# Designed miniproteins, single chains, continued (3), part 62

Each design is a single chain, and the fold is of that chain. pLDDT is the mean over its residues in the fold that is shown.

## One batch from the design tools (miniprotein)

Design m10135
Fold by ESMFold2-Fast:
Structure m10135 (fold): chain A 55 residues (1-55)
Amino acid sequence: SREEQALKTALKNTEAQIAEIRKIEAEHGMSEEMRKFLESLERNKARLQAMLEEM
């Protein structure tokens, strides 16, 4: 479905952003702003995964 495809795309994009922040953390350390953003992305990833599991 279009909804399933949209969720899969959103999940892929969210995972890519998490990976990018983790690379920055490894190279430069973690700012408070980056940590909060990462926490927000991880929560969003969990929600998207749960929504896909219900489909």
Scores: mean pLDDT 86

Design m10136
Fold by ESMFold2-Fast:
Structure m10136 (fold): chain A 80 residues (1-80)
Amino acid sequence: AAAAKDAADALVSGLKKKDPDAALSAAFTLGSILSESQSQAALDAAVSALESGLEELKKDPALASAATALETALKYVKSL
């Protein structure tokens, strides 16, 4: 659970900073954690962190494309 939250927070941070390498690295880490753990608690922690991050990204118009990307990712994470 904590590892999934940390990876989700890192993804949001990378998107907010417009750092594609950091965002991509965090996305792969999050995918690996969710694939390996198969834990509902890890999935719930990731969803909560991504939803909080999406709200923060929506506050900055310069991050609109990042917010859209995160919203798409969140939709797929919720389908797991």
Scores: mean pLDDT 75

Design m10137
Fold by ESMFold2-Fast:
Structure m10137 (fold): chain A 82 residues (1-82)
Amino acid sequence: MTFEELLEEIFLDFDPENRGVITREELRAYLASLTGREPSETEVEGFLLVFDPDRDSDVITREQLRAWMEEALKEAGVNLPK
């Protein structure tokens, strides 16, 4: 699995409609599927701040997810081919 393949897989899990962004509603649905309950607005906002700390928009772009994943994988010591 390449980094690009992992990024695409994760992005499609959040954005199955292939809109090219992860919306607040898609993030909420994803968190609900992971926890088995409806996430709070505080939990959704906290997640959004991880990907977009400057709050430039109410969506997560592919580039914001890429940047977060690169840092997370580097910190975990995981080196995937690009």
Scores: mean pLDDT 71

Design m10138
Fold by ESMFold2-Fast:
Structure m10138 (fold): chain A 62 residues (1-62)
Amino acid sequence: SLEEAIAEAKALAQTAKETKTTQTSGVLAGYEAQVMSVLSEEFPDLSFSLDGFNQLIVEPKS
């Protein structure tokens, strides 16, 4: 579900923020735009992107 996708992505974003390391997850099953929108607002110090397989990539900003 969208709520599950957001919860999983937020956990990865929190880990990236705390550890200052790049995190990746599996495919977001068509929720990519909504998840990335929510995360960009909640974690403005992180960058969010998708790789060629639609895996979420979460990167800390300097």
Scores: mean pLDDT 77

Design m10139
Fold by ESMFold2-Fast:
Structure m10139 (fold): chain A 95 residues (1-95)
Amino acid sequence: MEEKLERLRELGLKYIRGEASREEIEEALQLEEEITKKYRELASKVSDEQLQQIQQDIQARLPGLREPQTVEEAERQLELVVEAVRLALQKLEEL
């Protein structure tokens, strides 16, 4: 999973910068689908209370997650989103 998140981060940066090829965009979409499927599978096995606790923990560690207005902000937000997904998956797997 860590390797998939790191690859998605690299591809996301290229996409934000307008440097991604069609093949790289397709790779990123496949990785996003695989990560989303894994998250949904793990989330379906935990309670709403546990999901809320995970969300609160992520919010506490990664303040400032918001909709980007510039390329520079989009790059920073991508880093925060990838870290949030990483933390969520780790916490869900530990439950």
Scores: mean pLDDT 77

Design m10140
Fold by ESMFold2-Fast:
Structure m10140 (fold): chain A 72 residues (1-72)
Amino acid sequence: SEELELVRELLDEILELYEKYLKGEISRDEFEEKVGALVNELIERLGEERVLEAYEALRDYVMEKAAELLAK
């Protein structure tokens, strides 16, 4: 679904921002501001319920990506 694709793309963008933060390319404040803006924009567009449903469907994907990041 379009909702699932948009949430997956959001998660990929958050992961990219987090890697930049870990490398010292952006500050923690800048990271939190950018992530918050992206999440809020998607919630305003799709609604909280659809975002949560899409996130739950992608839960295993999210867990795998988080594990990969932590294993670095």
Scores: mean pLDDT 75

Design m10141
Fold by ESMFold2-Fast:
Structure m10141 (fold): chain A 82 residues (1-82)
Amino acid sequence: MGEKKAEEMREKLERAVDEAIEIGRTKGLEGLREASRLAQEALDEANQAAKEGSPEEQKKLMEAIGEAARRMGEAFAELLAA
């Protein structure tokens, strides 16, 4: 496993989260809930990849997972407040 695989997984997470947030802005909480399922699948894949990675790759993937979770939580909080 290489640095490139961790970067690809990070990009996948970022894409899924960005898409979910935009769907939430268009369709509200219902759309965000549907899109968050895809984001959750990407998070599960990243967690699985981290288990078999080098310590450096695990660290990078864990950071990406944390950032994705933070952004999703913020989007949910924002839509719930609106």
Scores: mean pLDDT 74

Design m10142
Fold by ESMFold2-Fast:
Structure m10142 (fold): chain A 65 residues (1-65)
Amino acid sequence: MLSEEQKAEILGTVELALGRLSDEELRQQIAQGLLAWGFSEEQAQEVLNAADGREALAKLRELLS
């Protein structure tokens, strides 16, 4: 669905957001993005259940692999 270039841009954007958004805001934005990109509610919930923004980013990387 997403190109490899789009996946790389998404990951880079989230990495930059780690210092700018709260962990809660980052988790919510990633989860909403995943749903918009056609990922399942279960996959979005994995990101929402992350302990912090870094774990949410790690889960996103795995989902985009």
Scores: mean pLDDT 80

Design m10143
Fold by ESMFold2-Fast:
Structure m10143 (fold): chain A 66 residues (1-66)
Amino acid sequence: SAEVEAVMAALAAVATAANALTGVSPAQRAEIDRLLREAWEALRAGDLAAARTHVDRAAALIKEAQ
């Protein structure tokens, strides 16, 4: 569905942004990685709302770290 495709695209974009981050602490990196893992697990379970929430939170942390 278009909704699943949008969440997958957002997850891929946020994962790419996370990989490009420099100067973040190990704790910040671990939190971002945890949120991305939880987003993927939610997608696999069919919970699009949870997946989107985790992706959006990871994106916010990346933006704050920049």
Scores: mean pLDDT 86

Design m10144
Fold by ESMFold2-Fast:
Structure m10144 (fold): chain A 57 residues (1-57)
Amino acid sequence: TPLPDADQQFRDGAVRLLRGRGASEEELREVRAADLETIRRRLQPISRENREFAASV
């Protein structure tokens, strides 16, 4: 499999992160089809939450 572009890497990373947090396949499909800007907006709250969560683990 060829190495993905930075944009594709970001998208794949977002899908993996959401899957790990229990996102449905429908939500993952939405993320895959979404614009990078939309994906960034969606991950913003998760990034904030992860900072607090990581401190607890």
Scores: mean pLDDT 66

Design m10145
Fold by ESMFold2-Fast:
Structure m10145 (fold): chain A 92 residues (1-92)
Amino acid sequence: SKQQLLELIGRILRIIGLLIDVERLLEEARKTGDRETAERAVRLAEEAIRLAKEVIEEAKRNNDPVLLEIAEKLLRRAEELLREGRELLEEL
């Protein structure tokens, strides 16, 4: 259980890191008008969504309501950033 907990924490930190990178890339793309930067942000947001969904499934399997709430909040933020990135790409 301790090893599984450390692995889950690692995935949560990975998702948070991806979300920070997406926000940074979206700000850069808005400032520069660079389509490739916006496309990179979209790809990282899709990866964050994939990882968050995996954590949600593990939280449900383990009946962990705290981890479920954290993972659902991360998923929601990743989906918001994906929408922003897609809208930006339509403008570029």
Scores: mean pLDDT 89

Design m10146
Fold by ESMFold2-Fast:
Structure m10146 (fold): chain A 94 residues (1-94)
Amino acid sequence: SADDLLAAFDAQADRARVVFERGLERVAAATTAEEKRAALAATVREVEALLAEMRALAARAKPHLSPAQVARIEAAVAGLEDLLALLRERLAAA
């Protein structure tokens, strides 16, 4: 159902935020520049993979959703894209 697809999307969005937060904790715990770069690079890869999964779920859900629900999931994807851009900027500066 549309509700099941939205629930699956919301679960992946929550997972992506947890991965992002844990990634930042790994970066904060890094004692060397090499460890910091490795932690940032790993977090970027993990967030990229989850964003791809969220986009796939969004594509499957969209034909069954209201315009308001479509706007909500698109905003969630955009929010994670902004966080990924921030991680990439930090990696480039490391």
Scores: mean pLDDT 87

Design m10147
Fold by ESMFold2-Fast:
Structure m10147 (fold): chain A 87 residues (1-87)
Amino acid sequence: SMEEERERKIERARQLLVTAKGISDLTNEEPISPEEQRELYEKLARLLGLPVSTIRRMAKELDLKINKKAAEHMLLSAELIAREEAR
């Protein structure tokens, strides 16, 4: 059903954000700029097929610091997910 598809997308996004938090916590590098963070969330929303508001809410709940390494891993993971969904 459409509801099950939505729930699966949310769960995948949650796992992606949890992994990104781990990368940020381990690397302890400077966060990306607010502009880069906005662009990142917009790209993730498009790739994952979720509203930007949903991505932002989950990131806020996780108290997610995003550095360059975490951002790169998020984009790569989201692109792989998008390619799987396109088949």
Scores: mean pLDDT 82

Design m10148
Fold by ESMFold2-Fast:
Structure m10148 (fold): chain A 55 residues (1-55)
Amino acid sequence: GPHDAADRAGAGAALAALEGRVSAEEAKQTAYDRVMAAGGSEEDARRAAEAALRA
């Protein structure tokens, strides 16, 4: 569902940041955008962005 898509989008962005392929700010923005594109809520997108910074 949309929440599952949000979780996967956040995890993908976090991995990219950890691998040094993107900056933390880019990972945060990408996670937000992916969640919104997947039909998640703004709150889901915000949580995914925060998760990208913590991973």
Scores: mean pLDDT 71

Design m10149
Fold by ESMFold2-Fast:
Order: C-alpha cells, then sequence, then structure tokens
Structure m10149 (fold): chain A 67 residues (1-67)
C-alpha cells in the first residue's frame, strides 16, 4: 500500500540523515550535523510506528550529545 511505502521511505530517509550526521560529527562539521539531526527529528516525528519512532529518536538524541 502507499501508506506502507511512505513509512518505509520516511524511515530510510531518517536513517540516511543519521549516517550523514555521524560522519559530519566525526569530521568536526557540527553546524551541518545539527541541521541534519533537526531534519531527521522532524521526519521521525511523522512515523506512525511508535517503536520505530522511539528507536530513531533515541539515536538522534545520542548523536546530539556529541555536538
Amino acid sequence: SSDALNETKLMFRVLSLLIDAELRIRRGDFDAARAQLDEARALAAQLSDETVRQRLMQQIDELEQQL
């Protein structure tokens, strides 16, 4: 269904932003990392699966602790 495809697409976009943010943090590019984590948080908030949303929000929080 389109709903399941939208959910999957949204999840993969959040995961991609988290990978990019981690790489930017490792390079000391903190401003770009903050922007990516802000976008990831806004997208993760749109996820309907509560368990997936909570896990991704926790990963975002963990990366923000490194800023």
Scores: mean pLDDT 87

Design m10150
Fold by ESMFold2-Fast:
Structure m10150 (fold): chain A 62 residues (1-62)
Amino acid sequence: SALSEEGAAAVGGAAAREARRAGLSDEQANKLGTEVRDALLAAETAEEASRRARAIVRDAGV
C-alpha cells in the first residue's frame, strides 16, 4: 500500500463527507468512504491510489 491505514481512512472519510454534500444518504456516503479507503490500501503507488479514489467518487456520481 502506498498509504498508511490512517491516511487511507482520512481520505475515505473526506470522500464520505463530499458524498453527503452531493446529496447521497449517510449509508451510501459511508459505503463510498469504505470503498475509497480499501482501494487506497490496495494501491501500490500514491498515483494509482489517487486515480482509483477519483474513479470511485466519479462513478458514484459525486
Scores: mean pLDDT 79

Design m10151
Fold by ESMFold2-Fast:
Structure m10151 (fold): chain A 79 residues (1-79)
Amino acid sequence: SIYEEIRKRMREAGLPEELIEEVIKGLEETLESHPETSYKEIAEHLRIIAEQLRELGAEELAKALEIAAEVYEEKAAKE
C-alpha cells in the first residue's frame, strides 16, 4: 500500500516510529475526510506544509511530510 511505502522511506531516513505513525494517521484521516482529493493535490499540499514547518524549525516533521509528498508525486505520475 502507499502507507507502507511511506513508512518504509521514513524509517530508511531515520525518523522516529512515533512520528511516522502520527503522520500516517493524519494522512488517513485527511484522505477519509476528502476522498475526492487527487494524489497530485495531496503532494502539493504536503510540500507547502513542509516548507512552512521548516521555517518554524520543525525539521523532522517537515522531512516526514516531504517523504510522503514524494510517494504521492510518484503515484500521481503513474496515472
Scores: mean pLDDT 84

Design m10152
Fold by ESMFold2-Fast:
Structure m10152 (fold): chain A 95 residues (1-95)
Amino acid sequence: SMEEIEAFLKRKRASIEAIEEEKRKILEKYKKGELSKEDAIHTLELLKRTLEALIEELRRLAEETGIESPELREILERAERLKEEVEEELKKLKA
């Protein structure tokens, strides 16, 4: 069970890293004029929804298992911070 939890958290960390990279690519393409404002907003809103689902899944795991691992806490904090960053970028684009 612990090995399965560790594997799960490793997969979730990789998912967050992929979302961080995708956010960077979207913003870079937008700055270069390779992506329209509408498309940038659309893709960032998709990333926000993905992050919300991931945060819910991680919080549910913590609640159901009573796990107080530093790794789970770091992953949750990282995902929540990334969501705030995506929301801030969306606010700037919609201004």
Scores: mean pLDDT 86

Design m10153
Fold by ESMFold2-Fast:
Structure m10153 (fold): chain A 81 residues (1-81)
Amino acid sequence: MKIEDLTPEEIEKLRKEIEEYLKKHGFNLDVLTPEERERFFELVLKYKVEENLDIRTAVQKAILELGLERGKKAVEEYKKK
């Protein structure tokens, strides 16, 4: 199933489940920019829905991917000057 096949209500429900999981396990999202926070939720939703991963694995994979995206952004900033 693709994220595009989900209703807005189903997406909101999954987003709440992710937020509750993060709170329960002490993940602090305040260290992320608003853009990185949205990207993190998109990645977790993709991994959970499209790859049928459990929430823990989806969250771990999203954290790793976000870290890689941060590294790429630093390289792109270096190339702009």
Scores: mean pLDDT 73

Design m10154
Fold by ESMFold2-Fast:
Formats: structure tokens, sequence, C-alpha cells
Structure m10154 (fold): chain A 66 residues (1-66)
């Protein structure tokens, strides 16, 4: 699976969790924008750098979802 596909899948999984928790649409839209930015950024990075950004995104989402 490409870094772009992994990021998109992860974003979709987090959005599903946010919806299940009843989080505002504005927060869901913000996470989608962050995911889109990360997908675009990953195209300019090495696989290792893309994984580091993906790990940072996971850590941020885990903090948000508590």
Amino acid sequence: MSPEERIQKLVDEYIAQMRAKGMPQEDIDDVRRQGDYLVRKSKTLSDDEAEAWLDAFRANMDLLLG
C-alpha cells in the first residue's frame, strides 16, 4: 500500500471514530484537510520521512480522540 493510500485509510478510520463520538462536522472537516495536506506532502518525501509524518499524525489523532 502506498503512503498516500495508508494516509487516506487512516484519515477515513479516524473520521469514522470522530463521527461515532458525535464530534462536530467542523472538527471532522479539519482532520480531512490535515489528511489531504499530508497526502500532498508525502509525495515530496522519502518512504521513511512519510512514515515519520504518518506516525506524527497518528499521535496527534490519538491525543484528540483520548
Scores: mean pLDDT 79

Design m10155
Fold by ESMFold2-Fast:
Structure m10155 (fold): chain A 97 residues (1-97)
Amino acid sequence: SAREEAEKIGEEALKFVQETADRALANIDDADGAIAEVRKAMEEAKQYVIDEGNKLAEKSKTEEEKFEILRVVNSTLGGIDKLAEDAIAEIRAKAAA
């Protein structure tokens, strides 16, 4: 279904941000560089979700299906923001220790 395709796009985007955050957290000697990598991954992941979500919406034949795609996209964007915020906070905390 279109919802399952949107959920898969979201899972791929969230995984990309998480993997970037994990690598960034391993480089605590360069906190500013680590934060910049997480922010870049966040921006790239959000753009990917928006672009792929829009393509799915254009292929949708009903307003209900478009609405479901939009809900998954918005939920995923919030998840990306939270992952990035949490990772940046942890980088800052570890750098201050």
Scores: mean pLDDT 87

Design m10156
Fold by ESMFold2-Fast:
Structure m10156 (fold): chain A 100 residues (1-100)
Amino acid sequence: SSAERERKLEEKKKEYVELLEKLRAGEKASEEELEELKKYLTEEIGADEAGVEEVLKEVKSKEELEFVKKLAELVKEKSGSLDYEESLEELIKIAKEALK
């Protein structure tokens, strides 16, 4: 049933939001770590510098830094091949990995 599928998606969304809050509550990222992330995203991922600078403004914790790095790797490898449910499951997985 559509309603049952929507309930399961809402449960996964709640889990993801809770994981994002845990990532945000992590240890403060240093300026050196943010500079290393910028180099990785521009040199290894091939991301646009302006887009990377915008993302870096939002990164506060070391855990968020690791999450962004893993997210960039996922986007590069899968490039829109995942549906919404698959994308949410992958986001939950990499958020858990970033939290260790």
Scores: mean pLDDT 82

Design m10157
Fold by ESMFold2-Fast:
Structure m10157 (fold): chain A 67 residues (1-67)
Amino acid sequence: SELEKLIEEAKKAIKEYYLNPFDPTARRKAVELGNKLKEINPDLYKQLVDEARKEAMEELEKRAAEA
């Protein structure tokens, strides 16, 4: 469904923003898709942000530990 596609793209964009927080393109995409999802279901948006942030931080910590 269109909602499922939005959820997938929003999570991907939010995770990319946390991996590259100073990339203006990643930030803009995360904000746009995040706002669309938040208008539809704010609780789902909050859960996806928390999950995407956790996954991004775990990835960054793993990369730092293996450096």
Scores: mean pLDDT 82

Design m10158
Fold by ESMFold2-Fast:
Structure m10158 (fold): chain A 93 residues (1-93)
Amino acid sequence: SSEAAVEELREKLAEVAERMAEELRESNPEAAEVLRRLAEAFRNRAPAEELERLFRELIEVAGPEVLARLLEAIARALGLPEEEIEAIREYFA
């Protein structure tokens, strides 16, 4: 069940990144491309170093606000309470 739970988590992370990529497709196509790569990285069990590189690239092309938005969406998808989601927002403000 732990392996199944981790697999479900990877799929939820990938779906969040893909949804955000589609939302940004026209307004920020460079950010959308990085988010699609993040979705693939989550599904393919990419190492932490690759995820870190993609997060840095996202900040470079879209700024810290887009990363904050991604983290908020992930926290919400994982069922974290609104108080924790607000803390993520405040950290990147």
Scores: mean pLDDT 80

Design m10159
Fold by ESMFold2-Fast:
Structure m10159 (fold): chain A 87 residues (1-87)
Amino acid sequence: MQAIVEAGKLLGSDNTAAEIEAAFARMRAELEARVASGELTDEDLREMIERLEKEREELEKADLPEVLKEAMLATIDFQLEMLRELL
């Protein structure tokens, strides 16, 4: 899960919109496959959601440039939506 969070942060900085969309589509497909195989349980998904929600709240309070903060929050919001859809 740490790798997915890191990938989300990296995707927000240097890739084109098409590359970001393709990378998120791949992450979603991988998560869906792991849920279908039973590798990720509902408990695992809830734990990931709780961690991202906490990180989101910490980012909203962080003293960061607005552009960077908005990009990071958007990446977390996308990951949260994806994980919630898999529940």
Scores: mean pLDDT 72

Design m10160
Fold by ESMFold2-Fast:
Structure m10160 (fold): chain A 100 residues (1-100)
Amino acid sequence: SEELLELAERAGLLLIGAKSAVEQGNLAAAIEYLERAREVVEEMLRRTEDPEVRELLKKILELIEQAIEAARAGNTAEALKLLDEAIELVQRVIELLKKL
């Protein structure tokens, strides 16, 4: 779970980076952060068998895909909302992994 914890922390930092980029109006940078976060979450999903962690990771993945779409459409309000939800779920994953 230490490797998974490091990946979860990395995903969280990438999503915070994406949020900062959206707040600054840099949607291209936000999309790059989101695409990198997606890759990290997909790697975590390949490495974990815990059903609760897998459920949360799948929801995070859906939120990341929706945030990419919102950012591409220039919908900054929707992108920020989706990013806040994704960041909250990543924190829940980190808490669960610390108990495993």
Scores: mean pLDDT 91

Design m10161
Fold by ESMFold2-Fast:
Structure m10161 (fold): chain A 78 residues (1-78)
Amino acid sequence: SSTRERVLEFIKKAAKTVDPFDLEAIRAAFEKEFGVTLPPFLVALLASLVYEEQTGEKLFTDEAREAAIEEIAEFLEK
């Protein structure tokens, strides 16, 4: 979906500009981009995805990563 692609693009952008250990910065950056406030558990999930993109460390399997991205995208579409 277009929403999924927007989430992926945000993760790539955030990986270059935001500290993934700063959950408030992740939350604020996402709110600025999409106009919605993520609940704390989705902020933590998003921060983990940003960390993986930034460091190249594989925290997720391919299936788990896709599920995490879809969870965030689904929240945006509600």
Scores: mean pLDDT 86

Design m10162
Fold by ESMFold2-Fast:
Structure m10162 (fold): chain A 78 residues (1-78)
Amino acid sequence: MEEEKKKKINKISYLVYLFLQGASVEDLINYAKKFGFEKYVEELKEAYNLPSPVERLKKIEDIYKKMIKDVEEEAKAA
């Protein structure tokens, strides 16, 4: 369980890295799906369509925090 948790956290870190490198929303969505975070795809699309860059960054940060929390909760449940 801890090993799987570390792998998922590393995947989330890679998504953050892609965002900071200026990856397109399509690239972020494709990697999120590949890494098992399909449930966040719609939230990522919504965040990327926000008119303010500051609001977009805050929403994306919140989504990644939710992903981390889900991984931690999955590790506790299993």
Scores: mean pLDDT 77

Design m10163
Fold by ESMFold2-Fast:
Structure m10163 (fold): chain A 78 residues (1-78)
Amino acid sequence: LEEIKNSKSATITRVTVDDNGVAYVELKLDNGYGVLLRFQVHPSLKGFDTEQSFTIPSSSILSAIKNGEAEIVGVWKV
């Protein structure tokens, strides 16, 4: 959580959706950390697996976590 708070932006690098409609989003923070987030989506998106390359504000990620929309699964140093 502190790693996200100490960043300004995150680049979404990959999004995958499992058979239960659980999405996993891989992020690269501007401070040299990677983050894996988990959140619930529609099961119709199952099997979705795509690389992304777009940047979002870290404040958007913090809001999603605070609102219970996303959960941190892992954090690592890149």
Scores: mean pLDDT 75

Design m10164
Fold by ESMFold2-Fast:
Structure m10164 (fold): chain A 85 residues (1-85)
Amino acid sequence: DLVAELREKAERAVELTRRILELRERGAPADEIQRLEAEAQALVDEITAVVQAHPDDPEVQQVALELLREVQRLAEEVEERERAR
């Protein structure tokens, strides 16, 4: 259950990041984009807290770490693209 919950949260964070990219390309209002960014960040923070609370659970550590790295990588690409504007 815990691993499944972490996976769902990580998948939602990735989906939100993808939607943010689509909205930016469409020229959507900054307020809408900002709300989605806040939601994605909250999910990442929640996943990190659970991982830190379960240091001895290798499955939690493995799944969450891999997904966190992927979300961070996507966030970096979004930031770099925004800065290039």
Scores: mean pLDDT 77

Design m10165
Fold by ESMFold2-Fast:
Structure m10165 (fold): chain A 91 residues (1-91)
Amino acid sequence: AAAPTISDLKVEQVSSTKVKISAKVSGPGLIKVSFWKQKEGEEKEFVGSTTKTSGSVTVDVTPGETYTFWVKAISTGGTSWSEEKTLTVKK
């Protein structure tokens, strides 16, 4: 079986302290979609999960800091990671 396909990864600043991460996932046997952030110089942090094929999470951020975001999708056929999206938070 094939690993899930992640598409339409989107990272949007929605306020001075919040960023919305959204993604679409396709493929059979989807188990979980998890959302991850990393502040520059820190470790990767798990921020939320969904079982939906089109999901989003809103995460807290610090104005002026740079973050990298990823989505991980797990299915009965395997695991896929999205491309990286980097955002510098506007003050």
Scores: mean pLDDT 83

Design m10166
Fold by ESMFold2-Fast:
Structure m10166 (fold): chain A 64 residues (1-64)
Amino acid sequence: KKIIEEFKKKMKELQAEYSRKLDEVINLYKEGKEEEAQKRLDSIRAETRQKFRDLLKEYSEKLK
């Protein structure tokens, strides 16, 4: 089921991107900029959630 495998690969790519952005947030916390870190984290979460949502919508039609 190549469509399912491709979808999983795309999900892993988004996960890796999220992880990299999360490392930037962690660095802000280490610098004591907790407010900026929290705001960036919230923004990253919203953006990633939207990307996952769009990906799920696209592939939900193909996976059935």
Scores: mean pLDDT 79

Design m10167
Fold by ESMFold2-Fast:
Structure m10167 (fold): chain A 93 residues (1-93)
Amino acid sequence: LEELRENGLKEVEETQKKFDERIAQAEADLARRGAELQKKVDELYKQSPEKGKEARKKFLEEVNADRERLAELSRQGYEDIKKKQEELEKKVA
């Protein structure tokens, strides 16, 4: 039982670590994308205020969609880890 529990806990910890790394990378990518989009909006405002406003609205929609995707990935990862923990408990019970 102890060996089975130790091996199962290690698997859960490895899954958690990989998930944490994936989320951290996604958050970093989102931050970089946001900065690039802001620069593009600023350049368009220099060319025309109306083009800048339209670009800003579109880019805010893209950033919001990326944030929703990140939130969904976080929920999915949490559920996957929870399922692995529950399966481990069933095997050691």
Scores: mean pLDDT 78

Design m10168
Fold by ESMFold2-Fast:
Structure m10168 (fold): chain A 107 residues (1-107)
Amino acid sequence: IEEYEEALKKNPDDATVWLNLAKAYLEKGDYDKAIEYAQKAVELARGEDPVLEARAFILLAKAYLKKGDYNKAIEYAQRAMDLAREAGDPVLYEEAQKLLEEIKKKK
C-alpha cells in the first residue's frame, strides 16, 4: 500500500496504480477505500483502456458484494462483462460472469 501511494505521488494519472491500490484495500478489508480508488481507476481508464476499466468494475463489484450491496455488485459485474466483451478479452469476461453468478446466489 505505501509503495502504491509513493507511485501515485509521482504519477497521479496512472490508472493502473489506482487499480492496484483498490485491490490492496479490498484484500485488507477496507471496502470503502477500495471503492474510492477503483472509481478513480474507472475515471482515468474510461475511453482509453476498456480492459483496465473492466478490471476496476470487477473490483467495485467485489467491494459492494462484501458490503452486502447486491444491486450495486450486480450492476458493476454486468458493466465489467460488457467492457470485457467489447475489448475481446474472454478470460476477463468469464471472471466477471462467474462473479455475477456468485452475487446472484447471495441475493
Scores: mean pLDDT 82

Design m10169
Fold by ESMFold2-Fast:
Structure m10169 (fold): chain A 110 residues (1-110)
Amino acid sequence: AMSVELTPEQLEASLLVGKLESRALTLMIHEGLSPEEAARKAAEEFGLTDPKLIEIIAVNIEVFLNGDSEAGYRRIAEILGLEVPEFTRENRLAIHRAVDELVAEAVAKK
């Protein structure tokens, strides 16, 4: 079993992703926004302007709605500039860590 201890900053970044996704989904359901529009508005409400983060949140919301986790995973890898040929647990964890790092950097910038 792989138990990874997160730093407080990494934990806060991971929790922020969940808050952004929840807010974006709420905006889609209640205001009729597209995943991209909802992700952008949610990010703006949290003071975040990183375009890669906004795109990743939009992809995650699309996966939640359509269930195509492999397509979403490949799209996130593309956004991050990573070459990930297989939908394995190890590759999914690498993508997850790269997203957490991007969020931590976006939060630390201002």
Scores: mean pLDDT 77

